# Designs tried in a protein design run: designed miniproteins, single chains. Part 93

Each design is a single chain, and the fold is of that chain. pLDDT is the mean over its residues in the fold that is shown.

## One batch from the design tools (miniprotein)

Design m3241
Fold by ESMFold2-Fast:
Structure m3241 (fold): chain A 63 residues (1-63)
Amino acid sequence: MDDVRHALLSIARAMEKSPEEGMEMAKIYASSLDPENAKIVMEAGKLGLEHGPEAARKKADEV
């Protein structure tokens, strides 16, 4: 689970620079993770696109 939390925090940081870069990072992490963990990081990417970096960061705190 630590690798998933790290991915989520990295996605949130990328979202602070650009929502598009954050989503691209989420796709990259998702391609290297188990399907269940991939779903979590993709959900965080979508939340960051819709509601900003804080939404993605909150997802990291839930894992």
Scores: mean pLDDT 78

Design m3242
Fold by ESMFold2-Fast:
Structure m3242 (fold): chain A 85 residues (1-85)
Amino acid sequence: MIEVTEEVSTDPITGQKVTTIRYTLSNGTVIEVVLTELSDGRVWVSVYVTYPNGYKLVNHSILSREEAEQLVEEIREYAKLLEEV
């Protein structure tokens, strides 16, 4: 079963809202999504994937709110797919 944690914090420098969603899979893979709301209404999205062997994959994107919400849902479905393998 996938363990999901969601934390909301405020960036102490910019005052912007930061949401961190972490998926921990039974095989030890960790997917972490960090969403930083920008002052112009866009979202800075950082996706970190840590595999059980220690390999790390990182991706950064600046998206609209709607695109960021869609990406979060896609990552949620991807985590479920990886759990089934």
Scores: mean pLDDT 80

Design m3243
Fold by ESMFold2-Fast:
Structure m3243 (fold): chain A 90 residues (1-90)
Amino acid sequence: MSKEEIYKKKKESFEKNRKTLQDEADRAQAELDEVQRRLDELISNPEKATPEEIARLQREADELQARVDAYNAGIKAYDEAIKSYEEKIK
C-alpha cells in the first residue's frame, strides 16, 4: 500500500469518527438548549419555580455542557488530523 493510500484510509476513518461525534454533540447541544430554555422561563417567572427545581435543571445543564465541550474538543482534534492528512496526500 502506498503512503498516499495509508493517509487516505486514515482520513476516511477520522471523517467517520468526526461525523459520529458531531451527531452526538448536536444531540447534546439540543438537550442543553432545551434545559437552558426551561431555566430561563423559571427565572422569568420565579413564582412558578422551586429552588429544588432550579437546582436540578442547573445540574442537568452543567452535565450537558461538559458533554458538549468534550465532543467539541474531539471534533476539533479530528478536524486538525483530517487537515494534516489532506496536506500529506497532496
Scores: mean pLDDT 83

Design m3244
Fold by ESMFold2-Fast:
Structure m3244 (fold): chain A 73 residues (1-73)
Amino acid sequence: MGAELLIAAVREQAAAEVAKGLEVDPAAEAAMLAELRSLDPTVEEARAIAEALRAGDGERLAELLREVRARAL
């Protein structure tokens, strides 16, 4: 499912930040993962969101999340 691909990408980014000595807020991470699971994105939506996350493109990420939320309604 698309949500699982996204969860893997978020965890990959969190692991990369921890490897750089940065702290990750587990409550914020859990909240984000719960939202992504509830949205149940398609594989294509999940791939696009994962690419935006890896690129650090906050504007693109916000646009994609808006589109997924609109579809989920």
Scores: mean pLDDT 68

Design m3245
Fold by ESMFold2-Fast:
Structure m3245 (fold): chain A 99 residues (1-99)
Amino acid sequence: SELEVIERAIERALKKPAPSDIGLAVAGAVKKDLTTSAKEIADALKKGTPKLKAIVAEWIVELYKVNPELGLKLLDEVEKELKDDPEGLAIVKLIKSKL
């Protein structure tokens, strides 16, 4: 299932050493524009392939490992963008459950 692919990606990201170059790059992008980042991530989780959704979930985990407050803020903004998408909301809930 798509959620199983995403869960494996989250678990791999959690096991990687922190901070990561990816986590730092994602933190920089989100700090520059939280609203645009949240919309782009929400669009990927709503419309993307399972592989893209897994990549985006890994980015959020890597961000959280570098800056937990910013990671949680991003997840909250992504949830707002996904109000009408139960599948996207399930992915956000899965990410939050692993943090």
Scores: mean pLDDT 85

Design m3246
Fold by ESMFold2-Fast:
Structure m3246 (fold): chain A 81 residues (1-81)
Amino acid sequence: LEERVQAIVDKLAEILGLTPEQKEALRAKFLEHLAQHPEISEETLVDALAKALSEVFGVEIKEEDKQIVKTLFDEASEGVP
């Protein structure tokens, strides 16, 4: 899981042009929110990522915005084993 999260965060950093500090913050927050979920699924990964992005960038991500987060997750996880 942690290696997969690292790979996804690395890909998102490429897509979004994140600094090393933003990338580390995103990884830490993503893992923190994933730890709150008893079961890891695509839905919980997208939800945890949305919360991590919201905290790192200081923006509110609503239910309707989760579709954008899912698109980013799908793009970042494409080619990740």
Scores: mean pLDDT 76

Design m3247
Fold by ESMFold2-Fast:
Structure m3247 (fold): chain A 63 residues (1-63)
Amino acid sequence: MEIEKVVKEAEEAAKKGEEAGVPESLIRMVKASAEALRKSTEFKDILIDNAKLLIEAVKEKIE
């Protein structure tokens, strides 16, 4: 399921970001987006897009 994949990618990105010293505020936002996506029944497309943007931001800080 794409939602489960995005949630897993967000959690992995948050973990790697914490290890790489990415700002804690950004890590919290990534984790919050994963939780929102897991709990929400509406606006899944917007929540997926938001999670992907935050995952990308963390990856850019690591790379």
Scores: mean pLDDT 77

Design m3248
Fold by ESMFold2-Fast:
Structure m3248 (fold): chain A 93 residues (1-93)
Amino acid sequence: GADAYRAALREVNPELAQEIDEAIEKKDYEGIAKVLARLANEGDIDTLGLALNYVYLKTKDEEEFKKIRELALKEVTNPEAKRILSAPPAVKP
């Protein structure tokens, strides 16, 4: 579930996990998108994948998740990260 991805994010980067949690709680889609874009542009593809799965499982809404992805894609320059952001989620709610 979402808690497993949150635990993995906290193990890798506790400050990032907290930033994502706060943005999700506030429904700050622009804030979530900026965090994802930052990871993508830094080339941290593994953490990007964890963060995307966590966000998807926490939102549980296809339209909200789609909006977050579209906002993130506007800020991303890394081609591999664009591919990951454009792919269907690897997990189901």
Scores: mean pLDDT 80

Design m3249
Fold by ESMFold2-Fast:
Structure m3249 (fold): chain A 86 residues (1-86)
Amino acid sequence: AEKLVEKALEELKRMTEEELEEIRRKAEERAKELGIPIVNTAHMVQVLAREGKTELAIAEVLRELLERGMSLEEAKELVLRELEKT
């Protein structure tokens, strides 16, 4: 799980803000198609993971948490906690 989060963090650092916003928009559109409302980070990870884009799902969730004022440390812990729930 940690390696997956670290890989997502590297991808997040390489992505532009526009690219991350596009990924978020696509995730929201996909969630609507699947009938899953994105009301929290767990729903967003679940939607993007179903598309086989787990790293992008993690990167997007990390971005959202950081924009909400969460520290990188706290955001990483939250994402890891959700990924460890099987």
Scores: mean pLDDT 63

Design m3250
Fold by ESMFold2-Fast:
Structure m3250 (fold): chain A 60 residues (1-60)
Amino acid sequence: SAKEKDALEAALYSIKNTKVNEKGVEEAIKGLEEEGVDASFLKEAKTGEELKEGLEKALK
């Protein structure tokens, strides 16, 4: 949905402009879940790079 797409794009923008540690990745995933996004596709992400790749694939 548009709301889910906006949440994913906002998360991707944040990750592109900020280096995140593993805790930051967990907080970003939790934020998406709180916005009503199914973030299970990101459960294996441990680094900002892995999170960014997952978000980019979701927005293709």
Scores: mean pLDDT 76

Design m3251
Fold by ESMFold2-Fast:
Structure m3251 (fold): chain A 95 residues (1-95)
Amino acid sequence: MLLSDKEFEEQLEKIRKAMREAGYSEEEIEERIKELELQYKKQKIVSDKEKAEEIAKELKEKGYDVEIVDGEIAMYNATEEAEKAALELIEKLLK
């Protein structure tokens, strides 16, 4: 189920175009794109169990309530700030 980075970028472009045609604002489009980027990075983590463990540990050290469930990083009581922090850590540890 994991798309390549190129395939994912192509999907994001299609979604941006479809949302603009449907009359969504640029702000709404950007929020949707950020959600999709987070989901895509979570899928990469599922494919790399060792990286998922490292990310979960980093998030716990920062005080977030996280665990690995079925290979996915689950965050409990996640704020928007916590999800952004998780996304940044996922990017750092996957690269």
Scores: mean pLDDT 69

Design m3252
Fold by ESMFold2-Fast:
Structure m3252 (fold): chain A 96 residues (1-96)
Amino acid sequence: MSDEEVIQEIVDKLKNLTPEEKAEIVKRLSGVGPSKLLIAVTIEFGEDAPVILNQVLGIKKLDEKYKEKVVNILTNFIGLPEDLAKKYVDSLISLP
């Protein structure tokens, strides 16, 4: 489901991230694949998992109420540094 090229296109739409931060996010999300992310999101959000997965991937704007749980998934299951995970999530919340 997550192709590195598709993830790169989505991440490039985000503001307030350096090229190096964008590269790390793309590498982590494509490298672990959507399978780990889908499992983590399904455990935390149940029936809402497909909607939250689209938000976490930047396909849809992330609802601010999910910020803490999504940061925890990105740090604990995907392996993003906490500061980068928070910056990524803030960028997703600010999407139009």
Scores: mean pLDDT 75

Design m3253
Fold by ESMFold2-Fast:
Structure m3253 (fold): chain A 76 residues (1-76)
Amino acid sequence: NAEEEAKKILDSLTPEQREKLYATFAKAKREHPDDKEYLLEKIRKTLEEIYGKKFSDETVEAIVKLLEKEAAERRK
């Protein structure tokens, strides 16, 4: 289950790593708001930097959905 996998990934991040991932997400959404491919690419690369491995497209998409929920919660 990609959603369950994505939750485990986010829960395993340190606060610093999670903030880096969220900052990358927020910047991509701000600079390229309608470019889903750009957003997915930036999140995939950030996860590769943190974990040293590539994740499936389904898992990356599930992570993006969770980050969108995080953005709605933060409302900064």
Scores: mean pLDDT 82

Design m3254
Fold by ESMFold2-Fast:
Structure m3254 (fold): chain A 99 residues (1-99)
Amino acid sequence: EPNSDEEIAQGVAETMALVEAAIEYGLEVVSSPESREFLERAQKALREGIEELKKLLIEQLQKEMKLSEEKAEKIVEKALEKVEEAIEKLRKKIEEYLA
């Protein structure tokens, strides 16, 4: 049953949402070029981490469930769409809390 993997995905989504919101607010309020460059680099690192996680999940699904690469990619893509939706929902709640 997929509860453990869904809980991990949700926890990762919540953490990513918090970090992304913090970077986004930072980019809006910082005036210095150095601070902006730092936040832009942090945002890039977060995006690269998400892509790496996607690759690892596809590999694991192929290995454990003997799925074709195409089916594994579809499952991971749908899971990431749900993670993005959770990130968006949490971002809105964080904005409401900080307002």
Scores: mean pLDDT 65

Design m3255
Fold by ESMFold2-Fast:
Structure m3255 (fold): chain A 72 residues (1-72)
Amino acid sequence: MSEEAKEALIRYAVEETRRALLEAGASEEQAERYGREVEKRLRDLARQGASPEELMREAGRLTREYVEEVRA
């Protein structure tokens, strides 16, 4: 997969995480903070050669954890 495709996937995942958090009742500050955390972790995985499937799985896992934290 191209580096451009990985970058697009990471940007998509970060935006989806922010949207999910805002829909769950997070503040814009919380959504931005969690979005940055997802971006950092996905970029680290991409540097290690993670597949698109691995990136999406990790993004989904982090998004679910952060949404649960906001809703608790």
Scores: mean pLDDT 83

Design m3256
Fold by ESMFold2-Fast:
Structure m3256 (fold): chain A 88 residues (1-88)
Amino acid sequence: SSIDLEKEELIKKLVEQAEKALATNPDPKLQALAQAVITLAKDPSAEEEIIALLKQAGYSEEDARLVHETLRRWIEANREERLKLIEE
């Protein structure tokens, strides 16, 4: 249960940072990245939705897929980093 609470806290912080970026940044590509982070944090299976969102913002399909994979791995890596800090 403590591990689940920490994962939820990490997701909450990621969503908060993405929401701040979305609210303050006028760049449509950066807004799309922020929205992709929010979408992926809420639904990790939302691959097609994220790719479509990024393509609408001007990313190629290849770049959109790469961005999605990078964000997915980044979220996973951040979860592992926090778990490691607890075990230390």
Scores: mean pLDDT 69

Design m3257
Fold by ESMFold2-Fast:
Structure m3257 (fold): chain A 85 residues (1-85)
Amino acid sequence: SKEDEEVRRWLETLSDEEKSGLAQASVVLSSELSRTDSKRADLALRISRVLLDYLEENGIEPQTFSADELLEYRKKVRDLIDELL
């Protein structure tokens, strides 16, 4: 789909560190939104799966982040979801 092509191009612009941070933030955000905003929760889950699949397929080790760094990645995921809606 056109959305899948846009997602793939977006992935190509991200570093491995950014992919790891966005994946972790997306998992947390999906869980938090699951009871209040199922549409945004679904988008966050889809983003996390795409990123995690890429990291696994390319043998990229999970990266650890501080709470403040994850908060910034959560803001980026929220902004991306809002742009897709």
Scores: mean pLDDT 81

Design m3258
Fold by ESMFold2-Fast:
Structure m3258 (fold): chain A 61 residues (1-61)
Amino acid sequence: SEEDEQRFLESVASLSEEEKEALRQGRIEDGVKYTTGSREKVEEEVNKHMEELLKEAEKAK
């Protein structure tokens, strides 16, 4: 689904800094609810994935 991935990246690239932070916080909250790991571990994984996602989104602009 390269087309779905591209559309998602373009959507992320269009987010404001406040919206990007809201997305990060939402992913942490969901991760804590749906995984068996600690909150700190979820935050580390989310931060890692968000950094990669934002870099890819900037390239997709």
Scores: mean pLDDT 74

Design m3259
Fold by ESMFold2-Fast:
Structure m3259 (fold): chain A 87 residues (1-87)
Amino acid sequence: SRREEDERFARLAEETGRENVEELRRLGEETGLTEEMERLAEEAEEAARRAVRLAREGGKVGRQAGYVIATVGEGVEGRILARRALR
């Protein structure tokens, strides 16, 4: 059902957001840009929470918000996915 699909999308947005936050904090440690990366991590976490909420509300808007979050985090997500592919 659509509600089940929206819930799956909400879980995906939540997982992707969590992974992006973790990767941004790791990059802060590696580059010494800890304060800047922490700000980006806070923004990513807030955006992920909004995407999850919109996905659970359902409809085109929920799915579109999730797509935007995935796209904005593409650089970070790509690195996470590349690491996982090597496992």
Scores: mean pLDDT 64

Design m3260
Fold by ESMFold2-Fast:
Structure m3260 (fold): chain A 63 residues (1-63)
Amino acid sequence: MEEELEKLLAESKLSEEQKEKLRRTYENLVDGFVSLGLPREIAERFALEAVKVDLRSLELQLK
């Protein structure tokens, strides 16, 4: 859900530009999964997990 995404972004060391890109990616993934026939609640959970992977990858590149 959006609240959980905002918590993850608040705890991250990413720039505002990177946070905004991840928010946009989350919204696009939710819309994509819903278009495939997934219930919104499940689409939101899948999108959140995908964004977590992107977030972790991005944090590893910042070291």
Scores: mean pLDDT 78

Design m3261
Fold by ESMFold2-Fast:
Structure m3261 (fold): chain A 139 residues (1-139)
Amino acid sequence: SLEEIKKVAEKLKSAPLETQLAMAVYALNQGDYTIAAAYIILAMKDPDPEIREQGVELLVLLAKKNPELAKEIIDYFLNDPDPEVRVAAVRAVERAYPFLDTEEYKKKLEDIAKNDPSPQVREEAKRALERIDEAEKLA
């Protein structure tokens, strides 16, 4: 559950960042998706946008292996109070889109593009929809 993953993240957050990112990759490769998700949550909430982007990359990899768990993490971050974290979540939806419920996430992106309180988040969702549409034309 997301609550269990958050508890694991609290236990892991004291490790050096480089170790956290390496352990996320290791856990993904071992099929330990709960541990991987815990490290991804830490990266996505990092104040450094470069670390958040690494979190997005790991979340896309999680979506390829366990789309149901990735959905839980994505939905959590799409509702984050920090608009910068929501922007990262929108980027994760765009890049993970082929591995997600495409009808559900297209609808979520359309809602975000119209209704998110942050203009930055609305613009990112609009760009994501444009890029998804372009990618679907190539399939």
Scores: mean pLDDT 87

Design m3262
Fold by ESMFold2-Fast:
Structure m3262 (fold): chain A 79 residues (1-79)
Amino acid sequence: MKKLEEEMTTGATVVALSTFAATSEDPEVAELLREIASLASAKNADIIRETLQQLNSTEDPEEQVRILREGLERVRRAN
């Protein structure tokens, strides 16, 4: 059952993912962010939030791709 707080959290998460994708200079990072955004739901909002926090902790594109691939796998398992 959806609650307003869950809907607001999911919306904010999608906006964050879309902003990161739009501002990313790495096409692979941008593509992975868009794929995660397409799967975003109340079930995986916490997983996406954790993934974005990890992404913000590194400037290495290779590490960012790794974090996003692990996040995408977790998001797919939660859906």
Scores: mean pLDDT 71

Design m3263
Fold by ESMFold2-Fast:
Structure m3263 (fold): chain A 67 residues (1-67)
Amino acid sequence: KKEELKKKAEEYKKIADDLSAQRNALGTQAAASTPEEQPVLNAQRDALGKQAAEAYRKYYEYEKEIK
């Protein structure tokens, strides 16, 4: 169903946007954090960035399937 593919695309886009927002918040926190905390926060940022990229990839795959 075309509607189901559209819903899946929108869901993955929202997931990607949410993960990107979380990554940006962690980036701000890392910049203000202590040297001891920065590596942990930066690792979390990298993980969220990869998850966001994967969600965007899924979004584009569903969009491509629609047309």
Scores: mean pLDDT 81

Design m3264
Fold by ESMFold2-Fast:
Structure m3264 (fold): chain A 80 residues (1-80)
Amino acid sequence: EEEYEKILKKAKELVEKLKNAPTDLDRFFYVRELQKLGFPDEVIERVIEAVDQGKLDEAYKIVEEFIKENPELVIERYKK
């Protein structure tokens, strides 16, 4: 449960950084950090689409729902 909250907080911070990224290189860096947390490219693409549409709350919901549906992500990736 604590690992869930830490990953969720970090993912939301990365989503905010994606929205405020000044260059494509910065966006690539934050995408890579989301990949390191275990998010698949399909989920990251949905987050980027929501951010680009100005739907930050929807982007947060996407990351939250993925973590909730994939508890193995927390166990396998975060506890290393």
Scores: mean pLDDT 77

Design m3265
Fold by ESMFold2-Fast:
Order: structure tokens, then C-alpha cells, then sequence
Structure m3265 (fold): chain A 65 residues (1-65)
């Protein structure tokens, strides 16, 4: 389901948050992901989360800093 796809993508992104590559903030139906370090892996994970979140009805905002 789209909810499971979103949950899976969010879990993957949170692994990158644990190692300090990303910062994830949730605010209502909005998720903000800040890339603290850019890499192909980080870009792929963020893109997957953005697509899965949009399908599940979440607004996903990506920031770089």
C-alpha cells in the first residue's frame, strides 16, 4: 500500500538521519528533509521519500544546508 511504501521510505531516511547526513522534521501533514551532507545515497533516499510521501498525501520539502 502507499502507506507502507511511505513508512518504508521514511524508515530508510531515518537511518541516514542517525548517521548525521539528514535532518527530518514532521509538522502535521508536512515533512521537511534537510540534507546536511550530499551523496548519491542521500539523494536517492530523499527522492524515494519525496515520491512515496506525495503518493501518501504528505507534503515533502527538501532543503540543502
Amino acid sequence: SVEREFASSLSAARLYEVVGDLEIREEGGKITVTLLRESPGNRAVVESLREAGAKAGYEVEVRVE
Scores: mean pLDDT 80

Design m3266
Fold by ESMFold2-Fast:
Structure m3266 (fold): chain A 80 residues (1-80)
Amino acid sequence: SKREEVLRILEELRAQLRALGAPADVLDIVEGAIEMVRAGEDIDTVIDVLRALAERLAESDPEAAALVREAIEQIEKIKA
């Protein structure tokens, strides 16, 4: 299902951010996005949360921001 594919992308993003040494607050936001998908929330709302995270990270952690943007691109392709 589309939700299972989105969950896989978010779980992979969480693992990549963890490997990069992302702080707990960043990991908590991604975990929140995973729980939103599991709860059956709109994928558009999940994408909005991830876009806000990428924008927040853009100056302080460009590598983490790039990983979040890549995940958004993958989710958008599944949604279309």
Scores: mean pLDDT 88

Design m3267
Fold by ESMFold2-Fast:
Structure m3267 (fold): chain A 120 residues (1-120)
Amino acid sequence: SLKEVIERAIKELEGAKKISDDPELQAFLDTAIERLKEISKLPDEKQAIEEFLKVFEEMVARLEELAARSTDPATKAQLKQLADSLINILNEMKEVFPEYKEKLDELIARLQELKARLDA
């Protein structure tokens, strides 16, 4: 269900926050977690999905910005791990809501490109 996907996303982001000592990444993760918690309370499923997609689009954009300026190998490894977690969540969303496949595939492709740039 959407609620289970959101709950898993929150746990993944909380896990990333515990591993990272980067205050900018921690602040970003805190904001994302709070927004996902609010989305999990929305009574309308279509609205919840649309807000989830907006939050993930913003999260992907911010991760792209952090990845572009990251020079530390440990930070790059953390961002790569977080990108993998987000890709898994988006793939689960595609299985539950195939009608959103095109937008979800777009976000997954951006995360895969981000990972490739971090591996270089």
Scores: mean pLDDT 83

Design m3268
Fold by ESMFold2-Fast:
Structure m3268 (fold): chain A 95 residues (1-95)
Amino acid sequence: MKELQIEMEIGVIKLALAVLKVVIVTKSEYSEEEKQKLTELIDKIIEALDKKDFESAKKSIEELKKLLESTPESTEEDIQMVENILKGVEKIEEL
């Protein structure tokens, strides 16, 4: 049961990351340099989750949040999505 729950939670987080990536790349407000940096961090998080390296995933998520907070074009919704992703990883570690 715990293994299935972990895989389901990883799937939900990966879906949220994919949605965030689409939001970032489709926003005209972000520069190409900002899009590149943000998507590189998202790809790093996905790779860490695929390896079940939750410590590296959390570090990359925190870096992504800080980068969004320092980017003037970022919305509160973008930041909230990253916070929800971080909470999802923390929930997996509790299982």
Scores: mean pLDDT 82

Design m3269
Fold by ESMFold2-Fast:
Structure m3269 (fold): chain A 99 residues (1-99)
Amino acid sequence: SEREILLEAAREIRREGLSPELAEFLERAAREDVAGLERILRDRFGLEDPAAFLAEAEALSVEELEARLRAMKEVSPRSKALQAYLLVRGVPEAVRLEE
């Protein structure tokens, strides 16, 4: 199931000592906790408008989201949030994207 895939990805992120924010984002997504995702995006990622970000990300294809992330030359709250969202959409390589 999609939920199990997200939870397994979160466990792997934690096991490898990667970003705990990414692991928590995947765990919240697996539970369909939209309010929890908005809180993490605001408090942990630093996004000013998490609801607008999620609405935009949900409306775009995976290919469009990947193109937008690649166009972001600098690491920012938005680039980190987009990386996390791509993991939820089934792009496991996003967990290792930096700069």
Scores: mean pLDDT 76

Design m3270
Fold by ESMFold2-Fast:
Structure m3270 (fold): chain A 95 residues (1-95)
Amino acid sequence: SKAEMEEKIKKKGEELYEEIVKRIEEELSTLTTNEEKIAFLEARRAQFQQALAYYQQQLAQATSYVQQLIAQGMIDVSQRLIAWIDNKIAELKKK
């Protein structure tokens, strides 16, 4: 069903989000200064902003229900990652 397909895409998006967050946290743990951590996070944020723009364009061009679901899922993941990074940068700047 459509509902089952939507749930599968949502689950894959959640798994991808968790994997990316874990990898970013692992990289942050290897950095020694807040300045280095902020620079790393700002670079990753820029990459996710590019990904967001790409998937927004893919959604606009989507001709099938599956293409729309995948693009929407990737938009959600990208937005959530940007928000998570913004929160981490704010924590590091707060001292």
Scores: mean pLDDT 90

Design m3271
Fold by ESMFold2-Fast:
Structure m3271 (fold): chain A 83 residues (1-83)
Amino acid sequence: SSEQQYKQAMDIINKSEFLSKEERSRLIAALMMMSDDQARQIIIRLADAIQAGDKEKVQQLIDEAQRLADEEVEKLQKELLEK
């Protein structure tokens, strides 16, 4: 199931040495700012990239997570100002 894939992916990410402690903290902060569905998709794809040893893809997914978090913050600002 999607929920089981998410939990397994989170375990892979948390046990991975591909990410520094600082990079992991930054990633978690970004994931907290986006929708649950967006976060779940990034986490699953990130775990797959980690298992494949694809460091370039791992970095691309971290960058995508930050971009999505920034977009969600902008959306929240617009929703608060345009009511």
Scores: mean pLDDT 77

Design m3272
Fold by ESMFold2-Fast:
Structure m3272 (fold): chain A 90 residues (1-90)
Amino acid sequence: SEAEELVRRAEERIRRTPFELAERARAEGRVVTLEEVERALEEVLRRESEEVRRFLEEAGLEELIPEAEERLRRAAEEARRRLGERLGAL
């Protein structure tokens, strides 16, 4: 469904955020900080949650909002965990 595709894409963007930040920092000759990652994830989660909520409300699928928000929060937590593992390997 269109709603499922929207949520899936939002999850993917959230999961990519820490790695894109790390690559940007590397290109600048520095190491990304956990504080930068947490701020970026909070910002992306906020924007993606707002977009998903707006879409679901307009589509009359408000009942799906809690599940969608949980999925996005889970994606952010997964992204944070994976970055931690990657940084620990350095």
Scores: mean pLDDT 83

Design m3273
Fold by ESMFold2-Fast:
Structure m3273 (fold): chain A 75 residues (1-75)
Amino acid sequence: SMEAEMERLKALLAESRARTEAEIAALEANRHLMSEAELQRRIDLLRGVAEGLELMVRGVEKVIEENEKAKLEKE
């Protein structure tokens, strides 16, 4: 089922985002292990990744919603 595949993709993207956010938290908790410049660079990169993943999740959600609406309208 295409719907099952889309839901699985959404779950994988959401898990990737959660892992990225956890990695940011771990970097901040361990900021004493690196320079402020290196820490900020890594956090900025990971925040960009997390934002990209969030947009992808929203895109997949929109496709799922549109497919559900189409089924209700014409079967």
Scores: mean pLDDT 82

Design m3274
Fold by ESMFold2-Fast:
Structure m3274 (fold): chain A 78 residues (1-78)
Amino acid sequence: MEELVEEKIKEIEKEIEDEEEAKKAIDLVRGGANMYKQGKSLEEIKEHIELKAEAENVKEETLKFALKKIEELHKELE
C-alpha cells in the first residue's frame, strides 16, 4: 500500500506543476489512503475528501485529480 501511495504522489507531482496545489492534492490522497486503511468505503472517503477540499479552498481541478488518484488506489487495493 505505501509503495502504491508513493506512486500516486509522483503522478500528482508530474501533473500539477504548482507546488502548493500539488501539496494539497498529496495531502488529500494521503488522507484517502489512511481512511481506506481504517476500513472506510470509497463513498465515505470521497465525501470526506470533498468536504476537506472545500474547507481548505482547494481548486476544483486539483480536487478532481486527487479524487481520480484515490479511486485508482481503491481499485488497485481491491
Scores: mean pLDDT 80

